Designed miniproteins, single chains, continued (4). Designs and how they scored, part 89

Each design is a single chain, and the fold is of that chain. pLDDT is the mean over its residues in the fold that is shown.

## One batch from the design tools (miniprotein)

Design m15093
Fold by ESMFold2-Fast:
Structure m15093 (fold): chain A 118 residues (1-118)
Amino acid sequence: SLFEKRAEAVKKGIIEGIEKETSRLADELRAQGRVDVAEALERDSKFIIDEIKKAKPTEIRDAVVNAARKAGLSDEDIARIENGIDFAISLPDLELAYEVGKAVGKELARAIVRRHLA
């Protein structure tokens, strides 16, 4: 169905967004001497990606929210991510759903950094 294809596009986008932003932020954190935060970011990002990969595309929202909660993200960051996923899944254009999913994945990586700087 179109809904399943959209959910697949969002899932792919989120994973790619997490991977790319985690790599970029981890490099910046290491350059700043924050190896502790870089390693925590890489660990938590891998955990979240692995949980997302196990989920059916139609379960992506709950999988991301549950993984983020287990990683200790704030309620505010979780709510923002949840709203972003709901918006991405609502989009009729598959390419746009993928790009918004990627933006959500990047925001998730940033939320992990905020968690470990607190």
Scores: mean pLDDT 90

Design m15094
Fold by ESMFold2-Fast:
Structure m15094 (fold): chain A 116 residues (1-116)
Amino acid sequence: NPLVEFLKEHFDDLISEDLETFLKAKEELLNLIKKIKASKKEIEEAIETLKKLVGEEEDVPAELLLPKAAFILGELYYLAGDNEKAKEYYEKTLSAPNIDPELKEKAQKKIKELEK
């Protein structure tokens, strides 16, 4: 599964404290999903891989790791067609203390798009 390999290789970028590094890695992941026309099963395997990866991080503060990881999980659930889970993870992104203002805006926009 190319998405699982991408998550393992680029995990540090997907949880980066540098917002631009995070946004670039997120766009590369989303572009990969579009390029390979990833199946629902491949996206679901990527979701489980990301959940495992975030559970194994001991050196990153939860506030920095969880919001960005929660946002990526929201994006993956949305692409898998699970709009209810996607909304749940975008809301989890917003519940983080001291969330990055741009990440907050992106999560709020995604929730509004799901409510249309």
Scores: mean pLDDT 76

Design m15095
Fold by ESMFold2-Fast:
Structure m15095 (fold): chain A 70 residues (1-70)
Amino acid sequence: MEGLERYAERALESFIEQIEKAVKEGDEKGVEAARNQYDAFLDILSRYLPKEKVEEYRKKFDEAYEKAKA
């Protein structure tokens, strides 16, 4: 579903911004909340999107989180 994919990409960008801000501010609770919310979001998406696409989104989020910590 094209609309769902665009929604997922926009949500990914928003979650990346949220986690990057939380890491930069030293907000440990914000980091945990963003990670938990994103995991729940991906669990929902896994019902509707191909596994490869869900894994791509997970990888992009994890890479952004690791880069923010460095």
Scores: mean pLDDT 80

Design m15096
Fold by ESMFold2-Fast:
Structure m15096 (fold): chain A 60 residues (1-60)
Amino acid sequence: SKQTELQKRISDVLDQYPDLPQDQLDQLLVRAGELTATKSVDEMMKEFEQLVQQIAQQQA
């Protein structure tokens, strides 16, 4: 399903950032919940990448 595919891809992205602290991971998961089910998986992943970038900027 689209939800399963999205969840898998989000988990794969997070696995590539093992050095992210738990607080950042929790924030990303909350934000991921805001992604709309009406968008394609690719569009949702693009938004998720923007969220990751936003979190990275907070570290600067």
Scores: mean pLDDT 67

Design m15097
Fold by ESMFold2-Fast:
Structure m15097 (fold): chain A 63 residues (1-63)
Amino acid sequence: SSAAKVAAKAILSLPNEDDQIKAMDNFAKALGKDAIPALETVAKNSPSEKVREHAKKLIKELS
């Protein structure tokens, strides 16, 4: 969805991996399962393996 793409872009625009991970944690906590589409976009598009793996972990926990 367009909303998921906007959320993923906002997360990926943060200056470092630690800030991106904190943003994903906060987003997952706020939206629960509704966070999954944005987290899937981060998992597919992030250049950072650490960020991709954290997104995958959150998707599994929310599923």
Scores: mean pLDDT 86

Design m15098
Fold by ESMFold2-Fast:
Structure m15098 (fold): chain A 67 residues (1-67)
Amino acid sequence: EELLKQAKEIAREFAEAMRRAGVLTDQEAEDFVQRALEKVQEKKPKSTEEIREIVNEVGRELLARRE
């Protein structure tokens, strides 16, 4: 429960930073948060570091779709 709250906050912060940097559109940032939360729920990370790793991986997958 607490890890899911942390995951949501981390994913939102990451998406917000990418959106402000012009890397992601508002729609892409929203998709990123949802996808990151789904992966966190599947992998059930035990630490904030594991959550951050999953969020980074989702970000890389999203950017890879652009070549």
Scores: mean pLDDT 76

Design m15099
Fold by ESMFold2-Fast:
Structure m15099 (fold): chain A 65 residues (1-65)
Amino acid sequence: DPKFDLEKIKELAEKGNLGAAYMLYELTGDRSLLEKVATPEEIAAMEEDLERNRKAREQVQKRLE
């Protein structure tokens, strides 16, 4: 898994990289930059996917001991 510098992620997001904007939101909770790059509907869809993956990870953690 690649390691990212937060400032580099922010720069990519400011240049319109949707993935970087979402990653910045996930890491910092700053939604404002994501809203500049994506529509509210796209943001909602991405948040649903992130929440689903988080819940799946929690379930795997419980199962593996």
Scores: mean pLDDT 71

Design m15100
Fold by ESMFold2-Fast:
Structure m15100 (fold): chain A 95 residues (1-95)
Amino acid sequence: MKWSPKTKVLRALFKISNENGPDALVSIGDLAKENPDLSRSTISKTVKELEKEGILEVAEVRNGVRYYRIANAARGVGIVLREIGDDVEKELKER
């Protein structure tokens, strides 16, 4: 089973938000710690895609490091649930 980079990043964001509160700020470095199987470039590209989709926004920049927050949690949850549904459908088809 292999989650998309987008779902992996979203899962990491929700985990950090649940542990540190709903206003928790997340860097690409924080996401890389939660996703050691993903390259930093893949995480960066995925974060930019989520910004473009309005799911994430840049909350601030500290010492050249961008910190992101969840701008639309419902849309983010929708993406994760959709990929879970697609994986379940694939497992059912592989029987």
Scores: mean pLDDT 74

Design m15101
Fold by ESMFold2-Fast:
Structure m15101 (fold): chain A 74 residues (1-74)
Amino acid sequence: MLSPEQQAIVESFRKLLEELAKVHSVERTRAIGEALIAWIVRELEKLGYPEEEVALLREALQAVLEEVIAAKEA
């Protein structure tokens, strides 16, 4: 289960990707989303977050990216 702080990160990521998807192609939105996920994961690892917690957040962020891409392609 994601913490409230992790849920806030996921929600902020969703809002950012939805705005990016309005002005960028599917391919560019995916590339930006993947880069942001990698950056968020790396920053949390630097702050000493547990591996399991970081893995759950990465999975949630990846799910949001796929949802935003699917909505843009529809």
Scores: mean pLDDT 84

Design m15102
Fold by ESMFold2-Fast:
Structure m15102 (fold): chain A 85 residues (1-85)
Amino acid sequence: TKELFEHMEKKFNSDPELRKKVEKIAQEAQEKRDALLEKYKQTGDPKYLEEAREIVEKAMGEIFELTGAMTKEEFEELLKKRREE
């Protein structure tokens, strides 16, 4: 929400190295996801869609932890709750 976005903006403005780390994590996750989606396109195997989702979820959790928006444990609990619904 807005509070999460404002928190991240504040952190990036005060710590440009943190911003660079977050951008690198996002870029690496995108590259890995795109490679897995290409494998899915070639094979039709749904495991690559699952792996692509896991890559994105892992990157999001790491970004939230680094920015102080959410701990790794809180993010894992959020994912668990969503999967139980």
Scores: mean pLDDT 77

Design m15103
Fold by ESMFold2-Fast:
Structure m15103 (fold): chain A 96 residues (1-96)
Amino acid sequence: QPSPEEVAARAVALFDDFLAGRISYEEFLARLEELRREVEASDWPEEVKAAVLTFLRTVEAIARAYAAGELSAEQAREYVAKARAEFQRFLAQQRS
């Protein structure tokens, strides 16, 4: 199974592809939903699953705000980077 860090990295890559116009918003949402299903099917501890699912929901919310014209591309990248850093700090604490 993929690691929590690998799922987060895939979500960020999908977000970057969406922002760059390489994939549509609908394609981004469909692929993000596939990641959500992988997380829910994982045997990770519940707190780790909750953290990854929260991160995926945060990325989706930022992408939605960008698609609605509420955020610039720079602002959207900044918010995703911050969310990823917070998620990575959480995982480091769980692995210690």
Scores: mean pLDDT 86

Design m15104
Fold by ESMFold2-Fast:
Structure m15104 (fold): chain A 72 residues (1-72)
Amino acid sequence: PFLVSDEEAILFMPDISGEPEALKKLVERAKKLQEQGKYVIVVAPEDIVDQVRKALEEAGVTNFEVISIKEF
């Protein structure tokens, strides 16, 4: 079954162009949302999608998805 918006959190990453500070803040936010049982959707520029996904995995975030801005 589909999750409703109430159980999903969408995080946007404008202005990050691979910036470590912005990425760390996003990861912390995603981790907090996951601890609340929410499915985290991260929308990022295409060229950093892999970097964002790796950072989330490394931080122990398991309830998430990263999509490019083009697909959002």
Scores: mean pLDDT 70

Design m15105
Fold by ESMFold2-Fast:
Structure m15105 (fold): chain A 55 residues (1-55)
Amino acid sequence: VTAEELAAASRAYFRTGDASPLVALLGEATVARLQALPTEEQARALMARVHELLS
């Protein structure tokens, strides 16, 4: 997984709600944890941290 692929999949997810690209990159269990977060802001913060680790 590259930072660019993750950034593209993350943007699509938050824009359209389509988690399929994120599941392909991160796996179903990781995406389920993301979706379990109480707010979109917390989900975006988690994805930003993951992106930083891949950059």
Scores: mean pLDDT 77

Design m15106
Fold by ESMFold2-Fast:
Formats: C-alpha cells, sequence, structure tokens
Structure m15106 (fold): chain A 65 residues (1-65)
C-alpha cells in the first residue's frame, strides 16, 4: 500500500532526473493520481523509517542500473 506508492514516487523522480525534467511535488502527485499532501507524507514516512533521503535512494537506483 504505502510501500507500493513510495516505490512509484522513487521511479517517477528517477525518470524525471534521467530526462533532465524539473519535478515538483505537484507534478509527482499528478503523475501518480494522488494528492500533493499524500506525496509529502509518504516521502517523510520513508525518510523516517529508513534514515535515508528519497533523493539518495533515487541516486542509488540510477547508479546500480
Amino acid sequence: KDKELIERIIKTIKEALLNNEGLTLSEIAKKLGISTKTVKRLILKYEKETGKSIIEKVLEEIEKE
């Protein structure tokens, strides 16, 4: 549920970085069909649970591919 949405957020940010796209919380929310408040909450939840920033996770995904 939340884990699936967090993985989709990570994928969306990764795709935007690879395409040199500017990406806001509103654009992430729009692409995923959820509210900006939900995106912010899920990012904060991920960072609290892992001790890792969402951006750091995205950069790891890019480096390992």
Scores: mean pLDDT 77

Design m15107
Fold by ESMFold2-Fast:
Structure m15107 (fold): chain A 60 residues (1-60)
Amino acid sequence: ERLEEIRRHAERVHDPETGATELSPEAQRLILSTMNEHKDKSEEEQIKLAEEIAAAVAAG
């Protein structure tokens, strides 16, 4: 499943300039691609998908 792929690639990368951490580029690309595939769905379904993606990222 797409969410499981996002979870497997959900890594934090340390930014040496700001000291912040961000999701890996692969995880960001998977999230964007998944949201784009579902942009034609209802707003409620898009919100649910975003919550599932957030949960998958937190689980990784």
Scores: mean pLDDT 66

Design m15108
Fold by ESMFold2-Fast:
Structure m15108 (fold): chain A 93 residues (1-93)
Amino acid sequence: MEERARAVAYAALSLELAGGWVDGKISGKEEEYEEEARRRVEERREEVEEFSRKLVEKGKEEWERAKEELGDESLDEINRLVREELEKFAREL
């Protein structure tokens, strides 16, 4: 969950910065834009980390809720059903 939340946050920021990067490259100011991009990432690093942390916290809360309601047995039961269906399919081949 943590890696996914962080990846989504950084992907969104990267898309925002990519537009400026293309403009910088066309104008021959790639180095100036790279410095600007690094500065903007650092300025927003705390915001990205804060957002990522909140997503992870919400994900953990939802996971604990599902775990309490469905229990760890729900995943084992899904795996058992998938295995049974695969065994039936194999027998019909």
Scores: mean pLDDT 53

Design m15109
Fold by ESMFold2-Fast:
Structure m15109 (fold): chain A 72 residues (1-72)
Amino acid sequence: LEVTVVPASLASDEEKAAIKEAAKEMGFEGKVAVTVDEIDGKKVASVASSSPASPEKLKELSERATEILNEA
C-alpha cells in the first residue's frame, strides 16, 4: 500500500503515516491518493484509489483522513 498526499506540504509525516495505517486497516491496497484542501482554516481530504473500492469505503477513509489532518 502506497499513500500519496497532495500537496505534501499540508500533511506532516506523522499524519501521512496515520492515514496509511487507516487505509491498511480498511483493506485498501495498491496506490491511494489523498487530495487536501484547506477551507476556513480546516483541512479537508478527498481520497482516490488505484484499486476498486466501494464509495462507502472511500467516504470513510476521506473522513478518517480529514480527522487525522485536523487532530489538535
Scores: mean pLDDT 78

Design m15110
Fold by ESMFold2-Fast:
Structure m15110 (fold): chain A 75 residues (1-75)
Amino acid sequence: MDEEELEREVLRSMAIIAAALAKRYHPEAREAAERAIEAIEAGDLEAAREAAREMEAAGAEEEARVVLRQLDRLE
């Protein structure tokens, strides 16, 4: 595997895990977290950022910050 592609795969996986944790532990953030996972899997970084901000507004602040940090590193 390309080393850069492996790094991007790891970053995407970490963002998905953070969103999945938000979905599990913050029921109010569930729909936003599901949208974040779908956007990350589709490669839509703009939609993923919007969903992560909705997660933050819904109370999943720590998980949303992790998602946003990984998305910043993917650019």
Scores: mean pLDDT 83

Design m15111
Fold by ESMFold2-Fast:
Structure m15111 (fold): chain A 73 residues (1-73)
Amino acid sequence: SADQRRLAAERRIGSAPVTPENAAAKAAFFEASIELGVVQLKAAVNGDVDSPEVAAAEAAYEAALAAAEAALA
């Protein structure tokens, strides 16, 4: 599920040691993850889980995830 993938990513990225090279990417990942959760909650309250706002937040999350994973490699 999406929630399981998100938790796995948060555990993987969060457990990695903080370095000067990865600190900004790790912070951006967690910021995008929080924003996605907020946007999804607002969409659920309005009954519109397919909103453009959800799609934009998902795209931002995927970009931040890719950047964080690249910074950890």
Scores: mean pLDDT 81

Design m15112
Fold by ESMFold2-Fast:
Structure m15112 (fold): chain A 78 residues (1-78)
Amino acid sequence: SVEDILREKLEEAYRLKEEGAPEIEILNVLRETAVEIGRALGLSESQVSDIFLTMAEGLAKNLSIEEMVERVMEIARK
């Protein structure tokens, strides 16, 4: 499911952050994830951008994966 893809990719992003990976590598994972979700759900470019920014902000704030999944899915439902 899209939510399972989100969980897997957010877990990967948090792992990269914990390992001290470059910011650009982490942001690339989040951007690719937003594009993949947008394609799967037929979302607008604006929604894809909002999803990317939501994940980037959530990761910076150390939000739980489940909270980020809920916020992303709320954007996808609009």
Scores: mean pLDDT 87

Design m15113
Fold by ESMFold2-Fast:
Structure m15113 (fold): chain A 89 residues (1-89)
Amino acid sequence: SLEEEIEQRYEKLLEAIKKIKDPVGRAGQLLALASRLIDEAEKLTPEQRKKWLERVKKLVDEVMKSPDPRLQEAARALKEKIDELEKKL
C-alpha cells in the first residue's frame, strides 16, 4: 500500500541520515525528508495523513534545534504547512 511504501522509505532514509556526523548536514537532510513526507502525505487518506504528519512534526522539531538560522526558518515554514494540513483533516 502507499502507507507501507512511505513507512519503508521513512525508515531507510532516517537510518541513512543518522549516520551523518555533521550536525548541520544532518539537520538539512532531516528537513528534506520532512518536506518529502509532507508531499507524500497529501496523497494519503485523512486518517493515514494524521499519523504521518505527527512523525513529520518530530523531524521538524529536531531541525529547529539546529544553530543554523536558515534551517530554523525553513523548519518554521514547514511547521506552518503541517499545521494547515492538520486543520484540513
Scores: mean pLDDT 79

Design m15114
Fold by ESMFold2-Fast:
Structure m15114 (fold): chain A 106 residues (1-106)
Amino acid sequence: DLSELLERLREALERRDIPEVLRIMAEIFRRYAGDEGMAELLERAADTPFRDEDHVLDALSMLTGLSHEEIRELLRNGDADGLVERFLEHLNRMLEKNGWKPLEVR
């Protein structure tokens, strides 16, 4: 269920469990976007040790379309819901660009 995955994503972001965030996003790409290549890249990123903050910010920037500064501000404010919303907006823009139907969240 997409709503269950998004709830788990929000909880992982609140915990700052970035490897789990990337694994949940990979599952969303695999199941709802049909993008196995992106899912595999995200799973590989989740299994790679983060050496510094920039690696985390690069991953989140790719998934949300946000700048490093915007991501830092959302994380500083504890705005996990804002990060999830920006991720869904970016995912839906990618889906529409590829001719797929946008995701509905309830």
Scores: mean pLDDT 72

Design m15115
Fold by ESMFold2-Fast:
Structure m15115 (fold): chain A 83 residues (1-83)
Amino acid sequence: MKKKIEEILKAYEEDKEKAIELLQELFPEISREEAELILENLSPEEIRKALEEGKIALAVTKAKFVKMADEVDRELEEERALR
C-alpha cells in the first residue's frame, strides 16, 4: 500500500495520466474523473491518509468540495470584474 501511494504521487509530478491510471489500478471502483479530482485537489498528505485508511469515497467527496469552492471563487471574481 504505502509504496504504491508514493509511486502514484511521484508519477503525478511527471505524468498525470500515469498517476490517474495507477490510482484506478489500486481503486478500480473510482472513475478516471474521480481519480483526477483527488490528485488535482487534495494535498499529498491528504491523499496518503485517505488511501492508507481505505477511505477513497471520502477522498473523492473532499476533492469535489475543494473543486466546487475554487469554481465559486472564480465565478465571484468574474462577477466582481464586471461590476
Scores: mean pLDDT 75

Design m15116
Fold by ESMFold2-Fast:
Structure m15116 (fold): chain A 73 residues (1-73)
Amino acid sequence: SPINARAIAEEYGLDERGIEAVEAGVRAYLAGQSPEEAVAVARRKAEELGLSEEQIERAARATREVIERLDAA
C-alpha cells in the first residue's frame, strides 16, 4: 500500500498496541465501514489492548489521518 499506517501511528507516538489499534481501524475502513465506524473500531481495539485514554485518542487521530490520506489518493 502507498499509505503506511504503521509509520503514521509511529508519528503519533504510538507503541505496538497503538499501531495494532490503528491497523484494525484502517482494515475496517478498507472493508467498507464509514470513517466514523473505522475510528470507533480503532478506539475499541485500543481499549481492549489496555491503552490509556490519551493513547486511545492518539490512535483515533492517527486512524483518521490514514483514512484521509487514502481518501485523497
Scores: mean pLDDT 86

Design m15117
Fold by ESMFold2-Fast:
Structure m15117 (fold): chain A 89 residues (1-89)
Amino acid sequence: NPLLAELRALLAELEALVAEVKAQDSLSVTTAIGYILRALGILLDAEALLAQMKADPSVSAAEIAEAEAILARIEALVAELKAIVKEKI
């Protein structure tokens, strides 16, 4: 499933972004805003992909369940990134 593969790629990208933010000792406000906007962009793209999968009758219930689990992980990582960024500004 190409949409599910794209969703997995977005998760990997966000995991890398969270690791990058954790590696910083401190952040400027501008850099902090940049990280938050990138994370929110990934979340919006992931939500759009899940909506496309749900609208596609060829997508199995198992693929939808995996996609929903990936989106939940993305949501958790966005919240984690926001918390880390807030502490470093």
Scores: mean pLDDT 89

Design m15118
Fold by ESMFold2-Fast:
Structure m15118 (fold): chain A 61 residues (1-61)
Amino acid sequence: SSEDERLLAEFRRLVEEMLAAHPDRPELVRQWAEALARHERLSPELRARLLAVTDEVVARS
């Protein structure tokens, strides 16, 4: 669980950095985050949480 919390915080930071680097490409950032979640073979629950964080970050930009 602590590892999941660290991963979620790191993932949020990466999504924020990626969106800052590509502000006109929010869909690309979202697709990248989805691909990363699948590549890391996250549990369905953790994957859903990471994607929700990605959507929140994108929606706030």
Scores: mean pLDDT 78

Design m15119
Fold by ESMFold2-Fast:
Structure m15119 (fold): chain A 73 residues (1-73)
Amino acid sequence: MEEEREAVRKALEELGPLFDEAIKAIKNGDVEKAQEIIDKLREKAETLFKDHPAARELVDAMIDVLEEAAKKK
């Protein structure tokens, strides 16, 4: 449990800039760029959390929110 919490913290530090970039792309209406960044986030999350399934579920949930926001407009 503590190891999963640490993995989530490290992921937010590594993936934080990509989440920020995706949010900016969505805000600017650049759906194609947002989707490209979301795809990169999913690929990195799979690699970083291969051994931490709970941390991956949390990160995937955050990415799903971004993907839905991008798809709506």
Scores: mean pLDDT 76

Design m15120
Fold by ESMFold2-Fast:
Structure m15120 (fold): chain A 97 residues (1-97)
Amino acid sequence: MVSGVLLVTEVRAKSEEEALAQAEERMKRLQEIAKEAGIEIVNAEISTSKLASGVYVATGRLYLRVTKSQEKALLEMIERAKKEGLIDKVYFSDWVE
């Protein structure tokens, strides 16, 4: 059985360039942690938006594919990333064959 996992990081800054740079740094670290845990990275993306306040938001999304046997490694990776301040949200899909 496999599951999809989406890790989301969100950065706010006064400029789009600053928000992108910070999000890229966080995404690089998240990808390193996922690779160390032996978890498959399906995709990594960063998008930016501007709030009405004039603040820029950069959102990094790391898409992972995990097997049930990797569940412990996944949970340990998520806890590590949370402690390092790299994750704002985690989404899990149902386990599929």
Scores: mean pLDDT 82

Design m15121
Fold by ESMFold2-Fast:
Structure m15121 (fold): chain A 89 residues (1-89)
Amino acid sequence: PATIKTPAITAKDAAEAQKLRDLAEKMREAAARGDVAEARRLLEEMSKLDPAVGEAYEALLKAGMSERAALQMTADSAIAEMDAILAAL
């Protein structure tokens, strides 16, 4: 499988990292049930905290991923990045 390079999703503090993680979990659940509209709303909310979230999603779409697959992968990436930040604090 092709590896897609996306920007790293970051947070300025533990509170922002927790909020991004919570939003990413909800986005993953929405995308998993096929609620693309709700997943996109959550993506927009996350992008207000870190624009890299929206940039990652757009990069996945440009690479030929479906909207649902791009939303799921963006959510998974955000969860992993926030877990790493929280573990380092």
Scores: mean pLDDT 81

Design m15122
Fold by ESMFold2-Fast:
Structure m15122 (fold): chain A 116 residues (1-116)
Amino acid sequence: MSPLERLLEAIRRTLEYARRGDLEGAFDAAIEALRHAIEVARENGDHDLALRLEIDLGIALILRGVSKLLNNDPELLKKATEIALEGVIYAAENIPSVPQEILDLAREALEVVRSL
């Protein structure tokens, strides 16, 4: 399965978890989406974009870790999920081979997460 197909599946899962109010599930799916977006950026030869997304991934994972240490702080988990989704959106906007459907789904997922 291609990185783009994995990215699409992960974004669809993120939106589904977010719609159910499952912020932890939405976070896990958004991190998988961001990891696949990094691979798409690398395959596109955009190493600067890939590095930017890797930094976003690191920040999101640190915020999740801190959230767990702080008795599952939902504000930090929400912020971590937003960072992961903003990374995916930025990748989709800057890589022409990413289908518009992925960008649209990622934007919808971000709006739903922000409403939680």
Scores: mean pLDDT 91

Design m15123
Fold by ESMFold2-Fast:
Structure m15123 (fold): chain A 80 residues (1-80)
Amino acid sequence: SDQQQRQQVIDRLNQIADEARRQSRYFRQQGDDQRAGQLDQLARDAVNVSDRLQRGDISPQVGQYIRDAIGSQISRIRQS
């Protein structure tokens, strides 16, 4: 159902936000404030998209697309 798909995308966005915050703390401990700041912003973006998805402002398909884009950005920052 659309509601189940919506909840699944919300859960994945929250998981990515938590991962971004964990990685931000790691880079901050290493003295890399720039990467930490980028990861904090991605965590905020993921939460904002989750909120918009919960409000029905975007479709689950659009939410999933944005989630994947945020996940790719987190992975790139981690590999840098």
Scores: mean pLDDT 89

Design m15124
Fold by ESMFold2-Fast:
Structure m15124 (fold): chain A 80 residues (1-80)
Amino acid sequence: MPVVIPASDLTTPEAQELLKPGSLVVVVLKDGTEIRMKILSFDGSKEIVGQDLRTFREITIPISDIEKLVLLGDATLLDD
């Protein structure tokens, strides 16, 4: 069940609880670009560090460039 997180919520404690390492997300940028990634590290600050699921390379995306995130499935692991 996908959960949509707006960019304004990405720096909140609630978003940090949802965006644990291992979470699969689609990052929707303000220009409409979509990046599928696994969260590797989210400091709850100005950027997200993840692994690009297309290239399996580490990427860093500034929150200011993000329109929203869509959680694809790993959000269910928060209750484990």
Scores: mean pLDDT 73

Design m15125
Fold by ESMFold2-Fast:
Structure m15125 (fold): chain A 82 residues (1-82)
Amino acid sequence: SHHEKLVEKVEEILEQIKKSTDREEILNLMLAVGSEVKIYIPEKSKEVMERIAEAQKADDEEMKKIAIETAEEVLEWLKKLP
């Protein structure tokens, strides 16, 4: 299903964030998640964009934490969609 493919994609992005130590890569992965949310869960887009803005202002450690938490929350939202 379209939903199953999207869940798989976000799970893969989350694993890439967890394994990465590169700030630019992690921020780009967060933007990729934000792009999917804007298309498929537009009602959550503002919340995700606010989290991305906070990550961009944070140091590397806090940025990665925000990125992981945001991707995990998006994954939970996607799993609850019909």
Scores: mean pLDDT 85

Design m15126
Fold by ESMFold2-Fast:
Structure m15126 (fold): chain A 95 residues (1-95)
Amino acid sequence: SLEAYLKALKETEKYRKLSEQVDGILKAVKEHWKDLTPEEKVLVFRDFVSIAIFLKNLGAYKELEKVKKFVKELADSDPNLTEEIRKYVKKIEEI
């Protein structure tokens, strides 16, 4: 039906914009990571918990898996990871 076609078109546009926004966030975090204070790094991981929950609620599972992978790789790359950040990483993995 025409209605089903228009719904699919709108969902495709939303998906593309969402994917671009996620990629932009991951790029910005990666580019600025080494310039962040320990306190700002904790806030970044806290914000990724909120982002992961948001993506799960939208059914954006591809973007959610991209965020989970990025967060794990970012955490694994930092030898000075705090216990607070480790708790956020675990919480994101469980989403």
Scores: mean pLDDT 79

Design m15127
Fold by ESMFold2-Fast:
Structure m15127 (fold): chain A 62 residues (1-62)
Amino acid sequence: MSVEQLVEQILEQFEKASKSMSPDDLQRMRDYLVKLLKKRGVPQSMIDELDKKMEEIIKKSS
């Protein structure tokens, strides 16, 4: 799996989770995913872009 495909799958799963999880639980998931991607050596620029998109999803769920 490419890094690009991994980021795309994470975003899709996060959008699905936003329909059933509280904003607080989504924030915890966001923190976990950012840490996981850093451990996997994903470029910081890609992590920052994903993090921004996750923030937008959380704002819509609030």
Scores: mean pLDDT 81

